Designed miniproteins, single chains, continued (5). Designs and how they scored, part 55

Each design is a single chain, and the fold is of that chain. pLDDT is the mean over its residues in the fold that is shown.

## One batch from the design tools (miniprotein)

Design m17898
Fold by ESMFold2-Fast:
Structure m17898 (fold): chain A 101 residues (1-101)
Amino acid sequence: MDKEKVKKILEKTAKKMTKYIGDGDVKKAIQIFNDTKEKIKKEFPNLSKEAEFVLDGIKDWLLSNKDKIQNMSDDDKKKMQKTAGDSARQMMDMVFDITEQ
C-alpha cells in the first residue's frame, strides 16, 4: 500500500517539475522537489531514502536539460511530462526490487 502511494507521489511530482521547467519556472520546480522530499520524509520515513534517490535523479536530469525542455513544442512538453512520470514509477519499482532482495 505505502509503496504505491509513494509511486503516485513521485509520478505527480515528476510531471509537475517537468511542466514548470518547460514553462521556464525553475524555482517553482525546485520548490516542488523540496516540498515532496519533506512530505515523504514525514509521511513515509521507511521509504524516504529510496524516494529521495529517484527524485534526485529526476531533478538532476531535468535541470541538465532545462533549456532543451523549454524549447520543445507544447505536444512534446506534454509527452515529456508523461515520460518523466512513467520513469519515476519505473525507477521506484527497480529500487524496491533491489531493496527487498
Scores: mean pLDDT 84

Design m17899
Fold by ESMFold2-Fast:
Structure m17899 (fold): chain A 83 residues (1-83)
Amino acid sequence: MPTAAQIQKFLDIFKLGDTDGDGTISREELRYTARNVLKRELTDEEIDELIKLADKNGDGKIDLVEWYQLILENPEVVDLLNS
């Protein structure tokens, strides 16, 4: 299970990625967050796969609940963000 510190870090990452303050992360915001906050370059295919895994409501964006579920259901995402 992720630690309280890891959960807090992921919530902080979501807040930083939500640059327009609408409570969701777009594909472009996710790419920006990966490069500038996580200091990791994700490919367009990796970003598309993350959105597909998280986007349960089909709006093409990741909300806070979907972001949390992505972390809980996909431990490899924790490794991706902590590498």
Scores: mean pLDDT 70

Design m17900
Fold by ESMFold2-Fast:
Structure m17900 (fold): chain A 76 residues (1-76)
Amino acid sequence: EEEIIQGALDLGLSPEAARAVAEAYRVAKRLKEQGIELTDKQLEYLVRAAARHHGVELTPEELAKAVAFIKEKLGL
């Protein structure tokens, strides 16, 4: 979603990282809607997988920010 990309950019993430966060958010939201409980480790995996798909490697700080942001947006 456009709001997720903008929120990630506001956190200081690159455009590629922001797109990865938006993709991870869409996957996590879909899994939550299917009744799947997501752990922090599973969210971290989704963010890393999306980052690889977009050709970006996140620092530990960027990864932590992305996971926290997705948790906030999904109420997790």
Scores: mean pLDDT 83

Design m17901
Fold by ESMFold2-Fast:
Structure m17901 (fold): chain A 88 residues (1-88)
Amino acid sequence: SFEEVAELILEDFEKMLERVKKEAPKWSKETLEIYRDHIKAIGEAYIKRVKELAEKENRPDLGEETVERIKKLMDEILKVIDEAIKKN
């Protein structure tokens, strides 16, 4: 279901956030910059997919909530990466 897909997407971003919090201080500046760009690209792709699924399933409520939660997790991941870049 769309609800199950939304939860799986959010779980993937939560796992990425935990990984970045633990491992980002150990990564090179080049690795951090590449990963930052990757997170931005993947986030935009998932937001687009969630919007398409929300339209198809007539669930704008779930679509908007899921997009907001993805954006919040992306912002948290990017903040950790940016802080690690500044220290390198």
Scores: mean pLDDT 88

Design m17902
Fold by ESMFold2-Fast:
Structure m17902 (fold): chain A 68 residues (1-68)
Amino acid sequence: KELEEKLREFLLSHPEVTEEQARIAARILADAIKTGKMTKEEVVQLLVSLGISEEVAREAVDFAFKLK
C-alpha cells in the first residue's frame, strides 16, 4: 500500500499524467518490484501503453526500482 501510494504521488507530480494512469502504473510498478519477474524495459513499455510518455515512464521505473 505505502509503495503504491508513493509511486502514484510521483507519477501525479507530472501534470500530463492522469489519476487513472497513475493508479494503474503504480500497481504495475509495485508488482514488478515485488515479483522481480519483469525487466525495466518491459515495465517502461507497459506504462507507455497506458499513454504515459517514454520519458516519464523511464523516470518512474528508475524511481520505483530505487525504492526496493
Scores: mean pLDDT 81

Design m17903
Fold by ESMFold2-Fast:
Structure m17903 (fold): chain A 94 residues (1-94)
Amino acid sequence: MSPREKAIEYLDKAIEHLSKLPKSNEHAQKGIEYAQKGKRYLEEGDYEGAIKYGFEAIYHLDEALQVADDKDVPIIVEAQRHAGLGVVHARKAL
């Protein structure tokens, strides 16, 4: 699997984890939006754009943790780990 394909897979996993959260967590919803944008930039071969939006997703997941119910914290932490791996593999695709 190429670095680009791994980056896409990890962003997809982040989105999948975040989709389990309540829609009322607006920062988690923004995390999904930015992870989807990062994935689109990877598909277009714009790795700099993908890295930028991957970091925006991670930022919004940090904000999501501040308002999350304790039961949802592990889901957000796993999504952060996957988004971080997405950024790492996007950098390797440069």
Scores: mean pLDDT 89

Design m17904
Fold by ESMFold2-Fast:
Structure m17904 (fold): chain A 69 residues (1-69)
Amino acid sequence: SAGLAAARVAAGHLARDLGAEAEVRVEDGRPVLRVRIPGSMSEEDREKVLRGARQVEERHGVEVEVVVE
């Protein structure tokens, strides 16, 4: 599905470019993007992570769960 593909692409970008851990799950046929933000991440980078995840949510109907370590 387009949403699942978008979630996977977003997960890769968040991990590679911002150092967040990202996992994609499928629940009831719907993609869920879980993002784990390390406590050492700067506030600016945290905002970038959240913005990226929100864009995927808004454009592709991906549910986003954020966990802060």
Scores: mean pLDDT 79

Design m17905
Fold by ESMFold2-Fast:
Structure m17905 (fold): chain A 79 residues (1-79)
Amino acid sequence: MLTEEEKRAILLGYAVLRKLNTLSQEELDEVRAKVREVLGMTDEELDARIAELQPEVDKLTPEQQREVLEKFVEILRKA
């Protein structure tokens, strides 16, 4: 069971991952499917939640982006 903080961390991490553009579209689609499954969200719900977080993602420094991605990977790996 994920806490609300962990769910938010997954959403932030996925948004950061998309922004960094380091993965192929196929790899991003696989990550999206896993995130959606772990959070129990539809594509529409996921997109709405990511849109709400976009201003916060845009404020992140490179160091904060790294921290968000590390937490994202750890939570997603355990789920």
Scores: mean pLDDT 82

Design m17906
Fold by ESMFold2-Fast:
Structure m17906 (fold): chain A 76 residues (1-76)
Amino acid sequence: SAELRELTARYLAQMSEEEKAVLRDPSTLLSPEQAREIRLLLAEGRYDEAAAILEAAGFGRVAAFIRELGALSEEE
């Protein structure tokens, strides 16, 4: 959707290369256990819980993106 494209573009413009790497593959900078947990939570539509793990790991901007993505999904 246009909203998803605009949201993604806005966050990617502000993200560091490390944040972009984590967004593409959490296992790049997170433990295999954390990466697996995030993927499972996202697959279940549990965006706030997945974002909490990212925020605790120091990736607050990635966490904010995931939360907004979840909110957008709930509106559709």
Scores: mean pLDDT 82

Design m17907
Fold by ESMFold2-Fast:
Structure m17907 (fold): chain A 100 residues (1-100)
Amino acid sequence: SKLDTEVVPNPELQALLESVGQTAPKWTVRQLHYAIVKYASENNLFDESSDNPSLVKVSDSPLGKLLGVDEIDLLDLDGILQALVEAKAFEEVDLEALKA
């Protein structure tokens, strides 16, 4: 159910998601995660110095400024969702559904 939870991105997150060709008033967590992975790929954010192929360095990107973090693991969905919640990147979100 977490992956099917609907969220409403704030304008800053919405602009980032639209930069990868996605446009919707509401997003599922699954769609949001896919769009973030696509954003990292299209902007060459992968940390080539890391042995972890899902680790991306975001410190110099709009994504990093939005999340307030220097790096994210694209396979750590819970970490990404927590960072987005702490950054107040959602206009509407079911916080209980995200904490499972």
Scores: mean pLDDT 77

Design m17908
Fold by ESMFold2-Fast:
Structure m17908 (fold): chain A 100 residues (1-100)
Amino acid sequence: TERLVGQGLVLKVDDSEGTEWRVLQLAGRATEDLYVAVGKDKVRINGRDNPEVKFGKDEELIVLRGELADNKESTYENVKELVVLSLVEVGGEVRVRRQL
């Protein structure tokens, strides 16, 4: 089964300090881009334009604050970009059940 490098799971949490994104990378290390599914939308976290974000090992939790924007330069239809405002946390143990 072919998988895109940097596929992951994401949880979006809105709070008084803006939107927090909790991203778990499930497939490969993203050196430039991480692609995650958010409902019907595909979201790209651009590691090249967000060099302070370090994507670690598979299944490593990354916590970001940012905003979704339309990526007009995307090569993929319906891909949005997460504009990273701050890095909150990298690395953590997450128990992920892929089917509930």
Scores: mean pLDDT 47

Design m17909
Fold by ESMFold2-Fast:
Structure m17909 (fold): chain A 100 residues (1-100)
Amino acid sequence: SESVKKYKKKLEELKEEAEKKLNEAKTLEEKKEIVMEYIDKVNDLIDEALENDLSKEDLIEILNYAKSLAKELAKKFPEVKELLNEFSEILDYAIKLLKE
């Protein structure tokens, strides 16, 4: 759907912004702050999608995509892998709830 394409593009833009900031960050503390901001922005976008009356199928596709992007970031930035993996597990739980 057009809505799925829109949200996937926004998720990709948030990931690219986070990658740029993480590459420029000099301390672990700065990297953690960047990842937490990224997670907050992704959660805000998911909340927007939930409020916009998207189908369960479209929501599951968006959440799976967000999970895949978080896993990609975790591979590229192992120093912040734990935060990104915890976020991926939260997204996976949300997907399971939608499938019930």
Scores: mean pLDDT 89

Design m17910
Fold by ESMFold2-Fast:
Structure m17910 (fold): chain A 78 residues (1-78)
Amino acid sequence: SPVREAILEEAGVTLEVLLIRLKLELGEISREEAVARLEELIARLEEVLAQTTDPQVAAQLQGLIEELRELKREIEER
């Protein structure tokens, strides 16, 4: 179902963000690579959000997108 797909995508993206953040802090990836990966995750979440009709799930996806945009901005400004 679209709701189940959105929940699973949110969980997967959340884990991927944690790994990107950890790898960046440890110097295992460049800032440019971290930004590129975050842009791909934001695009994936925006595609899922566009097809989401459940208001609660949409709010959760929007919250995660905002967190990723803020993280991307922080990385780009350093």
Scores: mean pLDDT 83

Design m17911
Fold by ESMFold2-Fast:
Structure m17911 (fold): chain A 98 residues (1-98)
Amino acid sequence: MSAEELAARGRELLDQALDAMLAGDDDKAYQLDQEASRLFAEAALQDLDLAQEAVVETVTRNAERVVAAGLAEPSELSREEIEEMLRKLTARAAELAA
């Protein structure tokens, strides 16, 4: 699969994970989130910039959906939280490359 195809599949699974979480199916949400994380890591192995952009965009959009659902206060994603997510993505991609 191309990096674009992997990132697109990862975005779809994160959207499904949020839908499962909102429905109260935490086990399904967790499984979908783990699979999405794996797909983004594989995308990052091929194209790190594309994968990072896709993760930031998807996480930001999903945070807005959580706020809209009344599950969180309106807030901006902290730079530190974004940097931590990107660091974990890069580390997981490196593990897959080994």
Scores: mean pLDDT 75

Design m17912
Fold by ESMFold2-Fast:
Structure m17912 (fold): chain A 58 residues (1-58)
Amino acid sequence: RVEELSRRQGELLAEINADVDAEGADLTPEERSLYAKERHPEKMAEIGRLNRETARLL
C-alpha cells in the first residue's frame, strides 16, 4: 500500500542520513551527497524503486 511504501522510503532515507552524519559532520553538502550514493547505492536505488511503485498505485 502507498502508506507502507512511503513509510519504508522514509526509514531508508533516515538510515542513510544518520550514517552520513556519523561519518563526517564536517563534510560539505556535495560530499555528503556523494558519500551517501557511494556507501548506500542499494538503499538509494530502493528509495527510487519505492517512489516509482507508489506512483504506480496512484
Scores: mean pLDDT 74

Design m17913
Fold by ESMFold2-Fast:
Structure m17913 (fold): chain A 74 residues (1-74)
Amino acid sequence: MDEVEEILKKLFDLLRDVRENGMSKEELREKLSKIAEESPPDLKKRLEEIMKKDKDEMVREVERLAAELDAELE
């Protein structure tokens, strides 16, 4: 499996968890940090920039990133 495809799956799982169960800003940052550690350098940098934002902005940016990666893999 492509590393990007695996990361995309983790991002979709994270977004689902946030939508269905809610999540604190700290919990969201912690989970994004773990995904970033497993990511290629360019994607890791983008995830690290997302983690600097407010919770609502982090969710929006993760949704955009997931959509962009999904389109790239098609």
Scores: mean pLDDT 80

Design m17914
Fold by ESMFold2-Fast:
Structure m17914 (fold): chain A 71 residues (1-71)
Amino acid sequence: MEERVKEIANSPLADQMGQLSVLAAEALSAPPEKQEELRKLFEKYGLGEDFDRMLAMARQGAALGATPPRA
């Protein structure tokens, strides 16, 4: 997992955000302890806040059964 986080951190900005959102969505299937582990890994690379935002958006979508963007 750390290797994947490192790859995301070293990706071009556009790809980085895309990969981060995908990984955050995958993390929703994991228990909270794994989500926390991922968050700490992203924090280590300066992306913890970005991961938190992506994860929060994914959680909102899952909880509400809808993923429309807030306009």
Scores: mean pLDDT 71

Design m17915
Fold by ESMFold2-Fast:
Structure m17915 (fold): chain A 74 residues (1-74)
Amino acid sequence: ALVVPAPMDKKQMADALIKGAETLQKLPEVSEATKAKLAALIAQLKAGDYSKIPELADVINAASDEILAAADRR
């Protein structure tokens, strides 16, 4: 029989991304502009707008790139 594990619901996915984004907001390497975008998307997801999950993931990736760039001094 084809068995597929239960997919994570959108709220669980949003909660995980929010926790990651809140951690990134505390890092000094992340720009104020990126922190502002994280804060806005966190607020939208907390309000139940799960359509913003991909946008928050993209901004988290951008914050990670900023951290790596700061480490490389490039």
Scores: mean pLDDT 76

Design m17916
Fold by ESMFold2-Fast:
Structure m17916 (fold): chain A 94 residues (1-94)
Amino acid sequence: MTFEELKKGIENLTNMLLSQTTDENAKKAIAELGEKLLEIVEEAEKTGDLEKARKEVEKLFEEALKKHENDPEMKRMFQFMGQMMLEAFDLLEK
């Protein structure tokens, strides 16, 4: 997987989740998470530090899951998004 493909994948996943979400707070959280993920990927592409990027992604999703611990729908959504992102990062490791 290339960095361009990963960024495209993040945009597509974020847009898909936003289209399936009716709660305004959830939409804001998904949009913010997608933006932060793109920032992490951009930095990784610039620096080549995939280990740092992977740790930042793991921390980002851990924090998102804790904030939405009592919302089963949001928790499932962030678990899915986090799993997809970590798998994508494994495909970036050269």
Scores: mean pLDDT 78

Design m17917
Fold by ESMFold2-Fast:
Structure m17917 (fold): chain A 79 residues (1-79)
Amino acid sequence: MEKIYKETKERLRKAVNESGTDADLLQERVRKILLEAGASDDIAQASADGLRTFVTQGQLGLLPTLIEGSAMAVADDVK
């Protein structure tokens, strides 16, 4: 549902902004946010690992696109 998508995207964006370059903190926050949104464990873990990898590689400019994709995957999974 669109509400889950919007809320999940906003929470993920906030987690990224508050975690900065702390990849481990971001990974834990993303996984928790997605699980709380009703995502399956595999989707939550894959999204958290993906975001952690991009932070570790210094590709911070691509994080908004990854946040969109993760929020869409969760919204689809919880339907």
Scores: mean pLDDT 74

Design m17918
Fold by ESMFold2-Fast:
Structure m17918 (fold): chain A 107 residues (1-107)
Amino acid sequence: EREARIAEWEAREKRFKELFDNKDWDGMKALIEEVLGEKLPDKELNVVTLIHELTGMSPEKAKEFVDKYPVEEAIEYLRKQIEEMRKYATPEQLERLDFLEKKLDEI
């Protein structure tokens, strides 16, 4: 039972990583909606996707976060997280953060 859930989680995270490696942001948003089993407004969907990618929080937990806080407050939180992560980032991590910050700016 627990092993099956871990295998499902690992397969899902691998799908997110493959989509990210291909810079397929629309595919990542579609996978978030697939995992949640519901359609989200575009602005909320972008924020949930960014929370998942920046914090490693599950899509379900990222959705709970957005439900508790105004979207504008979540965006401010994400900007602060990117700024903090940049202080200790490797070159590969900086490229990842640059991509995510660009997506945040498009909201």
Scores: mean pLDDT 81

Design m17919
Fold by ESMFold2-Fast:
Parts: structure tokens; sequence; C-alpha cells
Structure m17919 (fold): chain A 65 residues (1-65)
């Protein structure tokens, strides 16, 4: 689940909200502890770009097991 280009793009300035919105949704839906970290990243909208990409990977790892 590598989203180098998409993660960069969504986490960039174009789809910044898409990245953090996905992260928040995962956390709100009660995905797992990993999703909580993503929610924390969402608290920093300016940092969401990179954190969204990384959070996505971590969420997959934590939830995917």
Amino acid sequence: VEEAERGGYYGGAGDREKGLEGARRAAQNGSHGGAAAMGMSAQDPESDPEKARRAGREAGLSGGG
C-alpha cells in the first residue's frame, strides 16, 4: 500500500483535506490505535500532507497486522 505520488499530492496543497479527512474518518470509525495517531496529525492541518502519507502506511500496518 504505497501511495508515494498520491500521498504527496493529497498531502500537498491540492488535496490536503482529503488526506486528513481520510485519517480522521479512520480514527472516528474506530479503526485502531494507529488511526489515533493519524487523528493527532490531523490536528496540524499544515503538517497533514506528509503525516497523511505516513499515517496511511502506519494505519495499514497496525490494522492490517
Scores: mean pLDDT 50

Design m17920
Fold by ESMFold2-Fast:
Structure m17920 (fold): chain A 86 residues (1-86)
Amino acid sequence: KGNLISLAFTLDLTLKRLEEEGVARLRAAGMSDEDIAAVREQIDKLRKEAVEKVLNAKTLSDAQKIMEEAIEEVRRLIDEAVARAK
């Protein structure tokens, strides 16, 4: 149980860093502040949902899978947004 709280905090920090890196890439690609705000909103929603899923995971293995899927989804969302901005 204690390990799930630690994993949830690690995931939250990881996704927040990916968001900040992604926003820097989107700005460099010429995306508008309005479009960047929309991407931030999508990432924030994914982050909150993923953290909640980790906290409610039945096993450490389930929590790890949720973390991996959340990281991949945020990376995909950022890469697709950067591709559209260019």
Scores: mean pLDDT 85

Design m17921
Fold by ESMFold2-Fast:
Structure m17921 (fold): chain A 84 residues (1-84)
Amino acid sequence: MEEEKRKEFIEKLKRAAGIWARELARGVRAAHPEAESEEEYEEWTKELEEKARRGTERYLESGPSEESLERLETLAESTLAAEE
């Protein structure tokens, strides 16, 4: 049971991380609309999403504190709830 919950938690965090990366890219785009072409922005956004997901996996493998995990879970749940 715990292993299954951990896998679900990791997938939830990876999904939320992708959303956070996309929102970050949107914010940067809004602040600097002329800095990058639309195609370059789309490619950069996809790269950020992938890096965020991979970074989340590596971060979790590093054994973060229970407090850090609880904070991330709360943020991920809030992000996913807002998407729905």
Scores: mean pLDDT 73

Design m17922
Fold by ESMFold2-Fast:
Structure m17922 (fold): chain A 65 residues (1-65)
Amino acid sequence: MADLEELKEKLAEALRNNDLSTALSILKEIIEHYGLEAAKEAFEEHKDLASPEVAAKLEEFLKQN
């Protein structure tokens, strides 16, 4: 199982690449193993790396969960 810091690094990479599907998969994995608050914190730390469109879609996903 990936460490939270490893998942955060993978999330940052997905966000830099505007890879919405990979970012969603990583956020789901963080939620499953570390909880919703950890996923929200990881996203807030790195959301500026993504385009506004990708960031908005990820924010909606987190709002729904």
Scores: mean pLDDT 83

Design m17923
Fold by ESMFold2-Fast:
Structure m17923 (fold): chain A 59 residues (1-59)
Amino acid sequence: MDPKLLEALPLASPQLRQQLEANLQALEQGGPEVFAHFEERAELVKQLQAETGIDLTVP
């Protein structure tokens, strides 16, 4: 897990944290829908970045 993601999580809304946890559980289950859950995770990470102001993607 990205260290910046861990730093951003406590600054995020409780609802966003719950959504990220649910998404992680879905990804852990695997299966043919894993790509859809991976895209969902990317959108949730964008929301986390928008809420916290922490850049979660760096070169």
Scores: mean pLDDT 71

Design m17924
Fold by ESMFold2-Fast:
Structure m17924 (fold): chain A 81 residues (1-81)
Amino acid sequence: SSAEAVARLYNIPLEQARALLDWFRGEKPPADFLALVAALPADAIAIIRELAVMSGRHDLAAALAGVRTKAELLATLRRFL
């Protein structure tokens, strides 16, 4: 699956990769979505921005372009939920 390929490419857990990709495709995120994102390593901002671009989520990718901290990442994602 694309989630498995993403998990391998970016070295992130499959659960987080699946949650991100499903949400980018318009699926309802899990209740613990922000906690799953918070558990990602410090480079998560770059990973999520790249995945947003690859998934055609240009609105989210643009919002993430100015994001530099995990706190800003979580605040930005909450606005799209």
Scores: mean pLDDT 83

Design m17925
Fold by ESMFold2-Fast:
Structure m17925 (fold): chain A 76 residues (1-76)
Amino acid sequence: SLKDTILANPSINALLTSNTADTNTLEDSSRVPVIDHERGVAFFFDGGNAKISKAVYSKLEEAINAKKKTVITVEV
């Protein structure tokens, strides 16, 4: 699947893990998960809170729209 392909990429997997580890709390909706900007792919970490996931989505969508990049949301 696309999710499996993205997570199998060691650079992408490292970025996802680093971004999660760098967050003092997974509930900080001001943080935007990073991804592969070169491919125009973005991950969302849906850490079990749908409300937080929506807030993060809104912020990422705004950022990506400014750059006109394609966004792919992946639950982890």
Scores: mean pLDDT 42

Design m17926
Fold by ESMFold2-Fast:
Structure m17926 (fold): chain A 73 residues (1-73)
Amino acid sequence: SAAEYRELAKAIIREAEARGIAPQVVLDALTGSAGVSPETAARIGEVLASVGVSTGDAELVAAVAAALRELLA
């Protein structure tokens, strides 16, 4: 549900901040809005894995990216 994606997006924001990564950088990487270095991509992968988001699940990634965009607007 939209509420579940919003809770995942909130968890991603908290985890990114805890690791010193701007949440906008995570959103940009998930949407392809900005290029990220391989090192930054690996760190973003760690954030997503820590909250249980598989990058292989395209529907989940798209839904979480939409929720992140709403929260960071």
Scores: mean pLDDT 82

Design m17927
Fold by ESMFold2-Fast:
Structure m17927 (fold): chain A 74 residues (1-74)
Amino acid sequence: SAVEERLVRYARLMTRYAMEQGVPRERALAEITRLIDDEVARAAARHGLSEEEVARLRAAALGAAQDTLDELEA
């Protein structure tokens, strides 16, 4: 969905930004998780998402953030 694609791009962008600012991996992951949770909550409120849709979006965004961290550490 467009919402999922936007959230995944946001997660990747914010992860890259945190790493470029020299934030340590563990702290970057914690901060990005909070930002993802905030964005998912806003999307849920805006689009009337179910709990299952929220869980799916969160998992997709967190996976994208984790993949981005792994790529940047290679």
Scores: mean pLDDT 84

Design m17928
Fold by ESMFold2-Fast:
Structure m17928 (fold): chain A 83 residues (1-83)
Amino acid sequence: MKEEYEKLVGEYEKKKKELEELLKQIKDPKFKLEVEVDMGMADIHYGLAQLVKDKDIEEAIESLKKAIKILEDAIKKAQEYLK
């Protein structure tokens, strides 16, 4: 459980970095804001995971997986825009 949580934190950080690099390439202010909103939503779920990890590790893992999924969807959306 703890090892799984730590691996997911690493995945979250890696994907957030990838999305930040893609965000630098977006020229449309409206689309850029939409991607930034998605990043904010992911940060909320990541924050929830951090808050509950010591009390409910399963809930923390679920919240972290949701945060990662939001980042993955935002990355795909940004990649499609940049094609």
Scores: mean pLDDT 86

Design m17929
Fold by ESMFold2-Fast:
Structure m17929 (fold): chain A 77 residues (1-77)
Amino acid sequence: YRADEKLKEVLLKVVDRDELSGAELYQALLEYLKREKLILPDGTIDLRGTPLEEVVGKSRLTLGELLQAVFKHVTEL
């Protein structure tokens, strides 16, 4: 998968490339969420004020919803 320009800005904080497998994309997102402290104690993700909020269009969502939204911003190679 190859990320679009907006998603690439997020992923560059945790990976140095724009071509990822689905599993690598999932791991990169988890690392980003942990480093930015976006995972709440209830397991919900808080994206308010982050570049990911612009990509996804939501301030709070589940990990599953985030993955579905992110996969709309990648191209299968």
Scores: mean pLDDT 75

Design m17930
Fold by ESMFold2-Fast:
Structure m17930 (fold): chain A 82 residues (1-82)
Amino acid sequence: MKVLNEEEREKARKTAEELGKMPEYETMLRNDEALKKEGVLVLRLPDDTTAAQLAEIEAAFQKYGLKAVLELSEAAKAAIAA
């Protein structure tokens, strides 16, 4: 329901930077403000995305109160399933 405040966004950015997923997180944060009234966001995740990282991203979107569609490559799906 509430968007992330500045401190929470900074923590999310730092986490994304350490994981090498900064472009995806920047797209997420930008689209949170731009698309919050449309309620849908589509993010393409890198091939090295783990199940734990996917769950963390989904939890962040629940915190936003925004519905998101996360696209996984076949390689990422195989890695998560294993």
Scores: mean pLDDT 57

Design m17931
Fold by ESMFold2-Fast:
Structure m17931 (fold): chain A 81 residues (1-81)
Amino acid sequence: SAKEEALAKIKEILDEFSKSLSEEDQKRLENILKMAEELAKDPRVSAAGLVNAVAQYVREELKDLPEEELEKLLKEIESLK
């Protein structure tokens, strides 16, 4: 489904981004992924709703990271179908 494809791509994007982060920041990404997986289980949540919720959580949890890196991550996430 579109939502399963979006979740798989979110996992790939977050995994790639985690390679450049400290262990502490990797844990923050793990929390974002757990939220995404939990939302994906809810049949009321659309693929677009999942993408938007993950983008919002990234903005809230990772706001202290360098703006350039955060903007790149958000652009990749928000481009998902």
Scores: mean pLDDT 82

Design m17932
Fold by ESMFold2-Fast:
Structure m17932 (fold): chain A 75 residues (1-75)
Amino acid sequence: TEEELRRLEEEIRRAIEEALRAARQGDWKAVEEHLERYRRAARELFLLLGMSEEAAEIFAEWETRVLRERAEELA
């Protein structure tokens, strides 16, 4: 539903903000926790948008690696 879409978009946004905040603080344990939250939310979003389970997992993992690289540039 549109409501579920908004919820997942907000969860993704918060996970990004928290991961980057943790990276700036050097808290890599918190970075990994927020990256995992991001990956789960992204996978759920891709499934909601009609991707297959396999495609959603692959794309969520790829998006999470990109976010990890950006977090590493801040530390």
Scores: mean pLDDT 86

